# Designed miniproteins, single chains, continued (3), part 107

Each design is a single chain, and the fold is of that chain. pLDDT is the mean over its residues in the fold that is shown.

## One batch from the design tools (miniprotein)

Design m11555
Fold by ESMFold2-Fast:
Structure m11555 (fold): chain A 116 residues (1-116)
Amino acid sequence: FEAQDSEGNTALHLAAKAGHLEIVKYLLENAPTIAYLQDKEGKTALHLAAMEGHLEIVKYLLENLSPEEQEKLVNAQDNEGNTALHLAAREGHLEIVEYLLSVDPSVASKQDKNGK
């Protein structure tokens, strides 16, 4: 579960990016800490799910965490300074943007290396 490939991807990263909700559920039930692991670009599974528009995976990733852990994960920045909110907004995933802001409104004030 914690094993990372040459790009730093866990099975959770790959399942979240591909939209495989049942695999995401299985992995998190057996190894919830993998939700915090970052690939070589600094992206967590939450970043990838938000970027690809997988709303139910975004919700599931966060609902398995305590409120303090949810805030930590929502505020996690990749190597470019992007949070999951930045990636969802960039790709036009309105429902994910709304959901992430409901978890932590302060995430909207973070800026990436490109001024956002």
Scores: mean pLDDT 80

Design m11556
Fold by ESMFold2-Fast:
Structure m11556 (fold): chain A 99 residues (1-99)
Amino acid sequence: DVNAADAEGRTPLHRAAEIGDLEEIERLLSLPETDVNAADKEGRTPLHLAAEEGNLLAVRLLLERGHADVDAKDDEGRTPLDLAREEGHEAVAEVLEAA
């Protein structure tokens, strides 16, 4: 199951976004059943994790091909942009501000 969540509520797309596995992100986004905006147990989407880790190309794929929700808020009310700014990932923040 492409949306199978682990003990933390994280799907394969969460994991690929977190580590910046671009080939796996593209594979998962090619599947119509993939929930691009799946929330883990902390309310974080794959886009939150890519932004927090500074994975610029993963952020671009999720936005451009996945149409990921840039305004999604985690359980602390943080958007992907908020996480990119907190971690100092300026290039990711610029992409998210333009989205």
Scores: mean pLDDT 88

Design m11557
Fold by ESMFold2-Fast:
Structure m11557 (fold): chain A 65 residues (1-65)
Amino acid sequence: MVGEVAQALHDVTALAPDELSFSKGDILLITAENPTNPDWVEATSLSTGKTGLVPLSNLKVVGEV
């Protein structure tokens, strides 16, 4: 999962300062796994350059870096 490129399946709004907001179809680079909650990953939005926690269930892996 780390080092993989994923596409957002749905619009997501951050509910906490460590979370990332993104729109459906945005491309994200998965940069780290969340050790506290495996349903979340750390990712960087390629559209905005912002990094934050994202729900894995809202992502579709489309490739690797």
Scores: mean pLDDT 76

Design m11558
Fold by ESMFold2-Fast:
Structure m11558 (fold): chain A 77 residues (1-77)
Amino acid sequence: SELIKELEEKLKQLIKAAENNDGEEVIRLQADIMRLLSKLGLTDLAIEFANRVGDAIANNDIDGIKKLAEEVIEKVK
């Protein structure tokens, strides 16, 4: 699926942005990923993703963002 490939690329970019402490890019990628999850009909996963990214940002938890990205990729494959 084209949407799944775009989602995987955005999730990989999210990990890199988090590692680089690029908060503006993390916020932009979060919005893009939410849009892609919604287009895939995965509304519950989109809500879970938003909440968990918010928590990870609040706690400066880069490893949490990486784990979340990997979990989302597995759930959409």
Scores: mean pLDDT 83

Design m11559
Fold by ESMFold2-Fast:
Structure m11559 (fold): chain A 99 residues (1-99)
Amino acid sequence: SLLEKVKKDIEERKKKGIPLTPLQRELMEAAQRGDLERVKELLEKGADVNAIDDLGFTAAHLAAMRGNLELVELLKKAGADPNLVDLTGKTVEDYIKEL
């Protein structure tokens, strides 16, 4: 299943000890805070909008969980993939529907 593939991809990343770059971590933290200006700055610096953390979350997932629809739209315009699922099998739209 798609969820099993995501789980295996995350497990492989953890086994290889491949951390998020400082730039990608700042993007995740800024999205979690809802800091639109900082997210825009980090994307302009080349942060990967589709980078995932250890739980399969993208910046767009974190924004959607917080109900920050303006940030979700900013990330989509920057190339965020709305079809990426986290370890619970949820997409960005699934979190928006639960608001």
Scores: mean pLDDT 77

Design m11560
Fold by ESMFold2-Fast:
Structure m11560 (fold): chain A 111 residues (1-111)
Amino acid sequence: LEELRERIAAGLDVNAQDADGFTLLHRAASQPESDEVVEIVELLISHGADVNAQVTDPRYLGATPLELAGRAGRLRVQELLLRHGADLNLVRLDGAREGPFYLAVYRPDLP
């Protein structure tokens, strides 16, 4: 967390995509949930991270941070992303019921 703050202060582009097409927000959203991971997500969003950034690797079908958090079952990260304007229309959930989209993503066998 301190290293990330120092890198942002040094001019880190929070929306830069790595060699796999992931932003830091994509990586943080898929991590095992902890208070540090939630703080990292909040820090990235507060410094202009695009909550609707799409992975450029075609194997991920343009997944957003919200989709990755949903698939990984990261409930606090999902709530935080939704609070900051994550677009549900970018999540590809054919046949999902009106229930919270994160349940359909976390349990793909349940519509």
Scores: mean pLDDT 67

Design m11561
Fold by ESMFold2-Fast:
Structure m11561 (fold): chain A 60 residues (1-60)
Amino acid sequence: MTVLAVATKTVTATHPAVLQFKKGEKVEILRFLPSGDVVARSLKTGRTGLVGSDLLEILE
């Protein structure tokens, strides 16, 4: 089952491994990492990247 989350703030980081998004955008969580971060896909752009779990509010 896909886990959906919403961004709690805008991220404009230029690092290629980090997912950029605006506050309120929805993302699909693909994997939880041992570090506490997640690998997520933006539903708006289709891009995949690293996101701090503190930046996301889980919806499911």
Scores: mean pLDDT 76

Design m11562
Fold by ESMFold2-Fast:
Structure m11562 (fold): chain A 64 residues (1-64)
Amino acid sequence: EAFREFDKDGDGTISLVELGTVMRSLGQNPTDAELIDMADIDGNGTIDFPEFLTMMARMKKHMR
């Protein structure tokens, strides 16, 4: 499963770089500023797995 590869830190969070890779796989090209803004939501510069999955599902529905 791709999510295991995205959790390279092994701490159960997604890094900014991994978030960018996911966005590109969804046909998006986020800027560094956009990635930083998204990562800032959790206050620690990372996004946990449940939040990441929710964001992925929402973005897929908004792509038309």
Scores: mean pLDDT 61

Design m11563
Fold by ESMFold2-Fast:
Structure m11563 (fold): chain A 155 residues (1-155)
Amino acid sequence: DARASFDFYVNGAAGQLLQAADKALEAAILLKLTVEDPSYRDQAVKKLRETARLLEDAARLVRTAASYADPETGEKLEKAAELLEEAARLVERAAELLSQGDIRGALKLALEAAEKASEAVRLMREVAPPSVRPRLQEALDKLERARKLLEEALE
């Protein structure tokens, strides 16, 4: 049943995205704290790496959902997966820069990643079943809070 498989993978992706958004918000808080106190650096690096893994897992589930979708829905989900994969790569690079002491470089890449992940969640929300949309909206709200904290830290 293609529709049941679609709903299952979209629901799974929404769960991973909500977890990724939670970790992204925690990482943004820790990154902002690291600007004033370098002792938070290792915690921020760990949280960025956790965020990247969850984004990669979400991208995989989104690509699988796309394979059970109609062509128009599939194109939107493929674009969402590409944005999540790019966001995951940016977050991994942010973690690497932060581990090397480049706090400003890490902030800039984390901000770009949050923007790409937010675009992916908006695309998913357009095609998601009504039962899944509240979790995607919660993920989007957390990513927007993370983005605001990262922008404030770059002042």
Scores: mean pLDDT 91

Design m11564
Fold by ESMFold2-Fast:
Structure m11564 (fold): chain A 160 residues (1-160)
Amino acid sequence: MTVDLSGQNLTSIPSDLSTDTTVLDLSSNQLSSLPPHISNLKNLEELDLSHNQISDLSALQNLKNLEVLDASHNQISDLSPLQNLKSLEVLDASHNQISDISPLQNLKNLRVLDLSSNQISDLSPLNNLKSLTVLDASGNQVKESDAAGLKSLVNLVVDN
């Protein structure tokens, strides 16, 4: 089931979301946090959180079916809640405050990763992501040389 709550000026997520929700759009709101009941959406495959004020992803740590996450344009610095989302194929975490990507090192299904406009200086945690084909790491403290371990990349974007 798809639920679209985008652009509604929400400061909090409704508590009456069906547990049969598979796609949830919360983009372009005023959310500063994810309430604990989001962790009950066990059938969630796609989540858009883009253009909010979110800093804590702890509510997501148990969404084992999550395949697509847009968390772009937020205040995120910690990816540790994502470290066990083994179904994750697409992550947009662009325009955040991320410096440590070591939580991503075990996301073996990750194919598309946008990390642009962050504080990243080390891409070495990604070297074992054999499914990763697209990486944007522009607007960071990284160079093309720092991606030399990423043998599966078809598309790499980094600053010159």
Scores: mean pLDDT 96

Design m11565
Fold by ESMFold2-Fast:
Structure m11565 (fold): chain A 113 residues (1-113)
Amino acid sequence: DFSELVLRFFDAVRNGDAELLRRLLAEDPSLLDERDSLGVPLLDVKNLNGETPLHIAARNGHLEVVELLLEHGADVTAKNDEGKTPLDIALENGHEEIAELLRRAAEERGLPV
């Protein structure tokens, strides 16, 4: 069930459970091919605040989760309902290592930050 998968995925991201996320992504590689009704991939799905998993991990300081999401191609340019990127959120919360990781990922992909 995609809806149950989305809830489990977001819970793991909020809790910083990188091991559970690795298991979820490894158990079924086709999870990365799952998309919502608008064609948005699981990694880039937005909550009611317009926040992606990458925004949540960046806010909560979960470095390993950020690394895992970036490894699987999460969108670093996504803006929440406040117009903020995951990089903006990391900087506002003082997570300098996460901010540097997000900048490097954007630069390597040729994307704006």
Scores: mean pLDDT 78

Design m11566
Fold by ESMFold2-Fast:
Structure m11566 (fold): chain A 60 residues (1-60)
Amino acid sequence: EPFLARVVKDYEAKTEDELTLKKGELVLVLDEFEDGNWLVQSLETGEVGLVPGEYLEKLS
């Protein structure tokens, strides 16, 4: 079930499967994995990748 989230702190990608995101950016969360990573699409760039869910805050 996709939902919007805001990046709460800067994240720098450690692998090609991850996204670099800046605090305050909006993302669409596409999936949540058991390891704590979330599959997201950046609304700024349209890129899709993994980010630790702890860097994101679900909106409303």
Scores: mean pLDDT 82

Design m11567
Fold by ESMFold2-Fast:
Structure m11567 (fold): chain A 72 residues (1-72)
Amino acid sequence: NEELRKQLLEAIAEILRAIGDIIEAKKKLEKAKEAGDEEAVKEAEKKIEEAEEELKKAKEKLKELETKIKFI
């Protein structure tokens, strides 16, 4: 059960990291829009998309692990 605990903590850490990346990227997007920096806007939007995809993957991992616990 120690291994399962480590996997759960890892999945949670990935979720928190992805959320942090989304928040930071959205903050950069806001600053870029205020500055009228089209290139920075594009880069920030790409980072948001990438971070949202990572969040989705991390949530799927967590859901799978929780399902395994429920059927043990």
Scores: mean pLDDT 82

Design m11568
Fold by ESMFold2-Fast:
Structure m11568 (fold): chain A 111 residues (1-111)
Amino acid sequence: MDEALKQFLDAIRNKEPEKIPDEAVKVLDEGSEEEKKRFVNTKDSEGRTLLHLAVERRLDPEVIRYLLSLGADVNAKDNEGRTPLHLAEENGDEENIKVLRENGADEKAKP
């Protein structure tokens, strides 16, 4: 799983968003439920999860919902204390803002 996690994160970092759904389907379909949850909550060197990267790249709301269905932490914080909701608000991505809020995103998850 660790090797597949690195390959998936590299695809995201290289701005190949069209490959994200296909690679997610392959890796996540073959993993255990716990492995899937671990995968979607893995952090990169900047503390960003797959959910942060998907929102930052303005991927379709269906991708965001899919990651959340796998157990992605909607309130995960990067090294700057930003949640995926904060990134969506900075981007003005109203559809992803709505999806994140409907799934428990707090505008200030850490008081």
Scores: mean pLDDT 70

Design m11569
Fold by ESMFold2-Fast:
Structure m11569 (fold): chain A 83 residues (1-83)
Amino acid sequence: MKVLSEEEALELYNLPNKYVVATEDYTAKKADELSFKKGEEFFILEKPFKDADGNYYLKVQSLKTGKTGLVPASYVVPVDEAR
């Protein structure tokens, strides 16, 4: 998994619309994580938080499924950057 800086993770949360898109497929490793495919869109619900290994996660709602859960911040970009 890629490691993002605190600044990069905060930029995702500070987006005016708070929408991010997956840059690659991800399979959930924990019950609180979401599995997703490249191109899936999420709405950011809370500030990024850092796990014990220094990786930033976002609590998001999936626009496809309506489920809420955690996604690694390194697997998503702002919608404008994905275009």
Scores: mean pLDDT 75

Design m11570
Fold by ESMFold2-Fast:
Structure m11570 (fold): chain A 71 residues (1-71)
Amino acid sequence: MSKLATGLLTLLKNLTPETADQIEESVRHLIKQGADVNAKDAAGRTPLDVAREKGYDSVVEILLENGADES
């Protein structure tokens, strides 16, 4: 399992209001390093699914701009 893919999902799941200002930069950084934006967790959720569930509209846009699959 990719360390970068796990890091992206973990980052989104453990986001708190105090870290919200850093989330966009962290997501972009992981994607730039080759994180799989379509990686799935044990429940079959992608980073895009987690961002939508939590209401992080800016992160949803970043993921879609970087090749996240909605299909």
Scores: mean pLDDT 72

Design m11571
Fold by ESMFold2-Fast:
Structure m11571 (fold): chain A 72 residues (1-72)
Amino acid sequence: SQEEHNRRLGAAIRRLREERGLTQQQLAELAGLSQQHVSYLESGRAEATVSSVGPVARALGVTVEDLVAAAR
């Protein structure tokens, strides 16, 4: 389901962020998002859009394809 996929993607974002020693606020600043938006993405409460996934992947130093694969 979309909800399950959003949760898996959020968990992947959180894991990659934590592996890089970043706070949610720091990831938000790098990605040009609010800290609340990052929190919602990581919890699966926000749907990942093209406008959020690209900047988040770039901020984490991975490709969009790698980020999507990590959500599987």
Scores: mean pLDDT 82

Design m11572
Fold by ESMFold2-Fast:
Structure m11572 (fold): chain A 100 residues (1-100)
Amino acid sequence: SRLDELLERARETSPELLELLTLVEVLGDVNAKLGKNGDTPLHLAAASTSPHAAEAVRVLIELGADVNAKNDLGKTPLDIALEVGNEEVAKVLREAGAKL
């Protein structure tokens, strides 16, 4: 599958992407809500301080992630990226149709 191909490529290039893709595979839903705040995998990628965060965001969007999903605090992935100062992730999310 496309997810299996991405998992194999991530194993040698990005530990953060590998963790997020493994989570998507286990859940069977790229938009699953997780943890105390109801974060999706895209929220977790947007909060990452890793230099690979922007690549992880692009991959999740290609897999059908909702760029405008709100967590239990009413925050979108774009809101989180702006809060942590992740300018590259914020740019990717805006290009994919994210709104403030």
Scores: mean pLDDT 78

Design m11573
Fold by ESMFold2-Fast:
Structure m11573 (fold): chain A 108 residues (1-108)
Amino acid sequence: DLAPGEDVNARIPLDPFGSTPLHLAAAAGDLERVRELLERGADVNAKDSLGETPLHLAARAGHLEIVELLLEAGADVAAKDIFGRTPLDLAREAGHEEIARLLEEALA
């Protein structure tokens, strides 16, 4: 649960990637926490130290419902990490075909 007064966009101390709570919730597949963080004004397009957004992490991890929720919240489908990879590239590399199709449609 998010503590009262917790800054939803604060970088997590001692995290080597400079992740926000939304990055960790998206990577973990915690749909309810993702929803809670977005309702509290979490930056859907926050980048970690690798240039990855929460959408990159959800796409790589195969969390379809979280990918859909992040896209509804205005996630940048064309965002590139420091290696030039988009969430679509990560979904394809991980073999998440349904997520890859959804991201291709979102790119239009």
Scores: mean pLDDT 82

Design m11574
Fold by ESMFold2-Fast:
Structure m11574 (fold): chain A 120 residues (1-120)
Amino acid sequence: SLDQQLLQAARDGDVEKVRELLKQGADVNAKDTSDELGLTPLHLAARNGHLEVVKLLLDEYGADVNATNTSTLEVQKGLTPLHLAAAAGHQEVVDYLVNEYGADVDAKDGLGLTPQDLQA
């Protein structure tokens, strides 16, 4: 599907492919059904440190900066893009999400942990 291609392009950091798929009508807030985690394109780009994809999704396509994943696993539910960027140590993505988009620094995952609690 277009949505699954978008999720893969966001994971890979392929800015041009992300833009192409969004122009074709892919859902900017699509959730990945392939890994049972329910991550959005913004989650995947943030987790992998792809700042230019993060910027494209937020600046041009209005992605939900505070999107939470869909998972039944306690350790993997309630995750925002900021949780994943912080856990992976992608400081430039963390700074962009917080300073430009006001990402919720107090958001708690399924274990009650904030992004700062997960920071590498």
Scores: mean pLDDT 86

Design m11575
Fold by ESMFold2-Fast:
Parts: C-alpha cells; sequence; structure tokens
Structure m11575 (fold): chain A 112 residues (1-112)
C-alpha cells in the first residue's frame, strides 16, 4: 500500500535500518512505490543517507534503477542534491542516470 511505501521511506530518510528490517519482516515490499512512484531508495539517495542506500541495495536487493513518475532514478536524485559519495557508489554499481526534462525549470531564486 502507499502507506507501507511511506513508512519505508520515513525509515530510509532517517537511516533507521532497524525500522526497515521490521517492515520487511512484516511483508512490506522493499520496492514499494508511493503515488509519485518514489521508493525507499529514492528517499535515502535524495537526503544523502549513504548507510541506508548501501543497506537497501546490498542487504535487501532494492531496484537500483527504480523510476518515479517523472522518470527520475535514485542516482539522478543524488546528483541533483549534490550527494557525491552516493553518486560515486551508485555509479560504481552501474546505476542508470535518467534525464529529467523538467530539471531545466527548477530554480532556487527568481529575479524580482
Amino acid sequence: SSADARRLQGAALLGNIGGIKILIKKGVDINAKDENGNTALHAAASVGNLEAVKYLIEEQAADINAQDKNGNTPLHLAKMSGHKEIVDYLESLGAQDSKNPDLSKVKKFKKK
């Protein structure tokens, strides 16, 4: 369910490996997607949680190339957020970088 996906994402965002283990033991799919297509691996990569990224891939066999509804992979989100160690790790495993056509529309500041 989307609620189970959000619970996994919350644990991944916090690096709560014990919480992830409990959810998987209860039958939650490690690749569960929310309404936007985001997985726990997307969440961990976007916030720079290298330990959670490694756990999800190495221990749980999470889909390294999972795409959200915009075609963004965990590698793409890590690159956008500047998490170099996660980028280097994911690229070392052959992860795909998806081009997001909407990236050119994202700006932190707008002229007055």
Scores: mean pLDDT 79

Design m11576
Fold by ESMFold2-Fast:
Formats: sequence, C-alpha cells, structure tokens
Structure m11576 (fold): chain A 67 residues (1-67)
Amino acid sequence: SDEDLKSVFELFDRDGDGKISLAELRAVLRALGFDPSDAELRAFDKDGDGVIDFAEFKELMAWLRAQ
C-alpha cells in the first residue's frame, strides 16, 4: 500500500527532506527483488540532482511492477 511504501521511503529519508538518493533507492529496490539499470533510475530523477521524491518513487514502483 502507499502507507507501506511511505514507511520504507521514510526509513531511507534520514534528513526528513522528502527525498532519497539514487544509491539508497537502488538498495531499497534490490531488497524488494528489483534490479533496474542506472539509466532507468535516472529517468525518474526529473531534476538530474541524484535524488527522488516520494511521488517519483511511487511512479517508479508502479512502472517496475508492470515489467
């Protein structure tokens, strides 16, 4: 659920700024059984700053489940 995804996201959002690094995102996704490429992860980083917000994280998870 969104609540479960939010709890996981907040565990890795150590600064509480609502963002997670691509390195942390990759670790989370691997723990969930996914292994996306760097190019796939960077496609969801709209600002190119190496971090992703919760809305982008949910969109990525929905996309990965559709693969």
Scores: mean pLDDT 74

Design m11577
Fold by ESMFold2-Fast:
Structure m11577 (fold): chain A 67 residues (1-67)
Amino acid sequence: ASPEEIERNSRELIEAARNGDLERVKELLASGKVDVRLKDERGRTALDWALINGHNEIAQLLAEAEA
C-alpha cells in the first residue's frame, strides 16, 4: 500500500476505535494497510482512544496488533 493509503487508513482506525466501531476496526486490521502506532494530533494511538472510551474488545484487538 502507498504511504498515503496507510496514513488515511490509520487515521480511520483511530476514529473507528474512538467511536467503538468494532467491525470497521476488524476490517482495517485485516487489510494489513494500517500503522497501528500512528498518533493523532493529541499524541494518542487507536489503542489509547479505545481505552479512554471504554471499548474493551477493540482495545484488546489493537493491543494484540501492536505486539
Scores: mean pLDDT 85

Design m11578
Fold by ESMFold2-Fast:
Structure m11578 (fold): chain A 100 residues (1-100)
Amino acid sequence: YVREGNVEEVKKVLADPNYDVNAFYGGAKGLLTPLHLAVMNPDEEKALEIVKLLLEKGADVNARGEGSLFTPYTIALLRGNKKVAELLAEKGALRVPVLE
């Protein structure tokens, strides 16, 4: 499971060609992608490794659910995981959430 984060289990899930790396989870409207869940991992090094794996599979760095303020970058900042936040910024994450 991506959030609870065994890196090997995440690699196994990502090896499934039917796995949608950008699928939304939670609530009726979908609020979180696997990338959101990865940045919420309490182990910063596991979070960084899982985030790298998801980005390699084409995860959207700016993913956010309907009406949500939370991108993976925003969550990484709130969790204090500087390495993940820097990686997401390098991959094109918007530093301030934009509402449309």
Scores: mean pLDDT 66

Design m11579
Fold by ESMFold2-Fast:
Structure m11579 (fold): chain A 87 residues (1-87)
Amino acid sequence: ALSLVSLDESKIEELEKQFEETGSVTLTFEGNGEKIELTISYDKEKNEVIIKLKTESGEEAEFSLSNKNTEEERARLEELRELLLKF
């Protein structure tokens, strides 16, 4: 399970504002004894959400989610969930 590194209310608000203003936010979590960096960004031209996950051990994963609820998008969400449950 992922553990959120301690964030106060002001830091959470800052991250939300950053996402709304820039279309990108980076969160750092600690899970399974290592730091995990999760970057969420929105590509306005492709109308897609891009999720990047990077671990301190060097494991990386990237997922692209469109505004269409397709079987492929559902499969990508499941892959992300399985990866997150690994930590």
Scores: mean pLDDT 64

Design m11580
Fold by ESMFold2-Fast:
Structure m11580 (fold): chain A 109 residues (1-109)
Amino acid sequence: SAVQELADEAVTAAYTGDWERVLEIMELPSADLNAVDEDGSTVTHVIVAQAAREGRLDLVRRLIELGADVNARDTRTGKTPLEIAAALGRDEVVALLLEAGADPALVPK
């Protein structure tokens, strides 16, 4: 479907660093922020996780404003955006995610 095609394009754009295209797709009225990719992960989680990996504080903030679920786990890895940011030492992203309601108890220790 067109929704699945947009979801797949958003994930590809995030992995290739085309963040302008990611935001364009995520802001579309037809975009399903809860759509799942081929591996069963939510599109929103994959995009937020990739922005967190890159330390792109501006993009993480914008994705949260667009309704990104900060507590969503990747079904393949089981990791939350907070876990990824913390593992990579992205302190500013960690702080932003916690302010946005990320639950540190969801990070396994």
Scores: mean pLDDT 71

Design m11581
Fold by ESMFold2-Fast:
Structure m11581 (fold): chain A 76 residues (1-76)
Amino acid sequence: VVFSKAEIQDAFSEFDKDGNGYILAKEIGNVMRSLGQNPTQIELQDMIKEVDKDGDGYINYEEFTKMMLKKMADEA
């Protein structure tokens, strides 16, 4: 599956209610589903651990975008 940077930004912005460039880590699953993905609970937990380096429960747009681009590149 191929995501454009614009699609990732649009999906992220849908869940960034405050427009501050951060979402709750638990919202990653909802963002992924809005992009037509259906990750398992285990995959979601792994992704959250990858991007939530600070352990504060928030994901910034830059971290999320890097994760999504890496995930696309790693999918054979």
Scores: mean pLDDT 73

Design m11582
Fold by ESMFold2-Fast:
Structure m11582 (fold): chain A 68 residues (1-68)
Amino acid sequence: SLDEKLALAEKILASDLSEREKLAALARLLRGMSQREIAKALGISPRTVSRYLRRAAEALGLSVKELS
């Protein structure tokens, strides 16, 4: 739901994650962007996006699948 997504977005923003990790997590959560789309938008590799999303999910106590 939107309310659940907004609650997760607030947790991402309040976390100690890097700005790049927050941007990747928010793009996945709020826009449903794929790893390839996020990689293109941020100018980084899809592998780096995968690492960012894993770190963001771990910081929230979630799996990467729960960010989508």
Scores: mean pLDDT 85

Design m11583
Fold by ESMFold2-Fast:
Structure m11583 (fold): chain A 103 residues (1-103)
Amino acid sequence: SALNEELIRAAYEGDLERVRELIEKGADVNAPITEEDDGLTYGGRALMLAAKEGHLEVVELLIEAGADVNAKDSAGRTALDYAKLMGHEEIVELLLKAGADEN
């Protein structure tokens, strides 16, 4: 849906207030990306993009809203994998506390 696509974009951009508004409007926090694009993989989700880009507060909000912390994209990567790859230590710590598997 347009709401789910806007949520993914807002999470990628770190727009905390827009992410909040879209969740309130009924956007699915677990909606996957259905098309591959530069930097976006099929099956990627808002949580993975926020984690990859280092948007700590957006990651916190998405987890609170019920994001699947252990979801994998088409490359088999989780939000934790992206946070580790990019060196976002506070997001790594947050994801582990939220139940992310170390793999």
Scores: mean pLDDT 85

Design m11584
Fold by ESMFold2-Fast:
Structure m11584 (fold): chain A 116 residues (1-116)
Amino acid sequence: LEEFREIALLEDHEEAVERLRELLENGADVNARDEETLRTPLHVVLEALKDSSDVEKIKSLVSILLEHGADPYIMDKDGLAPLQYILLHDALTKEQLEELKKWITEEVEKQKKKEE
């Protein structure tokens, strides 16, 4: 899971997107769980971005994970799903948090429709 954190912390948005796609296409488990924290890649990416105000980068990385079958409802050891990590973001305004929450809800719905 450390590779997902390293990718999320890359300064270049396009490089982060490209590296994430390569990692998943090379067979990385999008729903892998850390042995100690029980965090998934989606938890790790959202935690790594908690101090980032780059909403578009957050959206891009989350979208790629969801496109590859990331389950946004898997709980970590503290009983928190990845979407609850959005409420823990330190750098986003109230308006940006509401926009991100709405956008992620819409992306999750898109994924459900594809599984039909």
Scores: mean pLDDT 76

Design m11585
Fold by ESMFold2-Fast:
Structure m11585 (fold): chain A 103 residues (1-103)
Amino acid sequence: SKLGEELLEAARNGDLEKVKELLEKGADVNAQDEYGATPLHYAAGAGHLEVVKLLLEAGADVNAQDKFGLTPLDLAEIAGHEEVVELLLEAGADPNPVRPPAP
């Protein structure tokens, strides 16, 4: 949906106020793009701690896998965002997920 696309962009940009607005309008917190990436993937990979927190509070799937089998935790670890890594683990992220084969 358009709201889902806008949510993915707002999460990637760290726009906390826009993320709040879009969720209030009924945007799917687990919206996926063509890569299977969710708002939580983009926020975590970019190190946007407050956006990550808001998305988790809104019911984001902490263990969502994109089409490459990557989780938000993987993207935060690759990017070196230690505070986001800690938050995701506290929220129940699996540090050793069983991955389907990459497409």
Scores: mean pLDDT 86

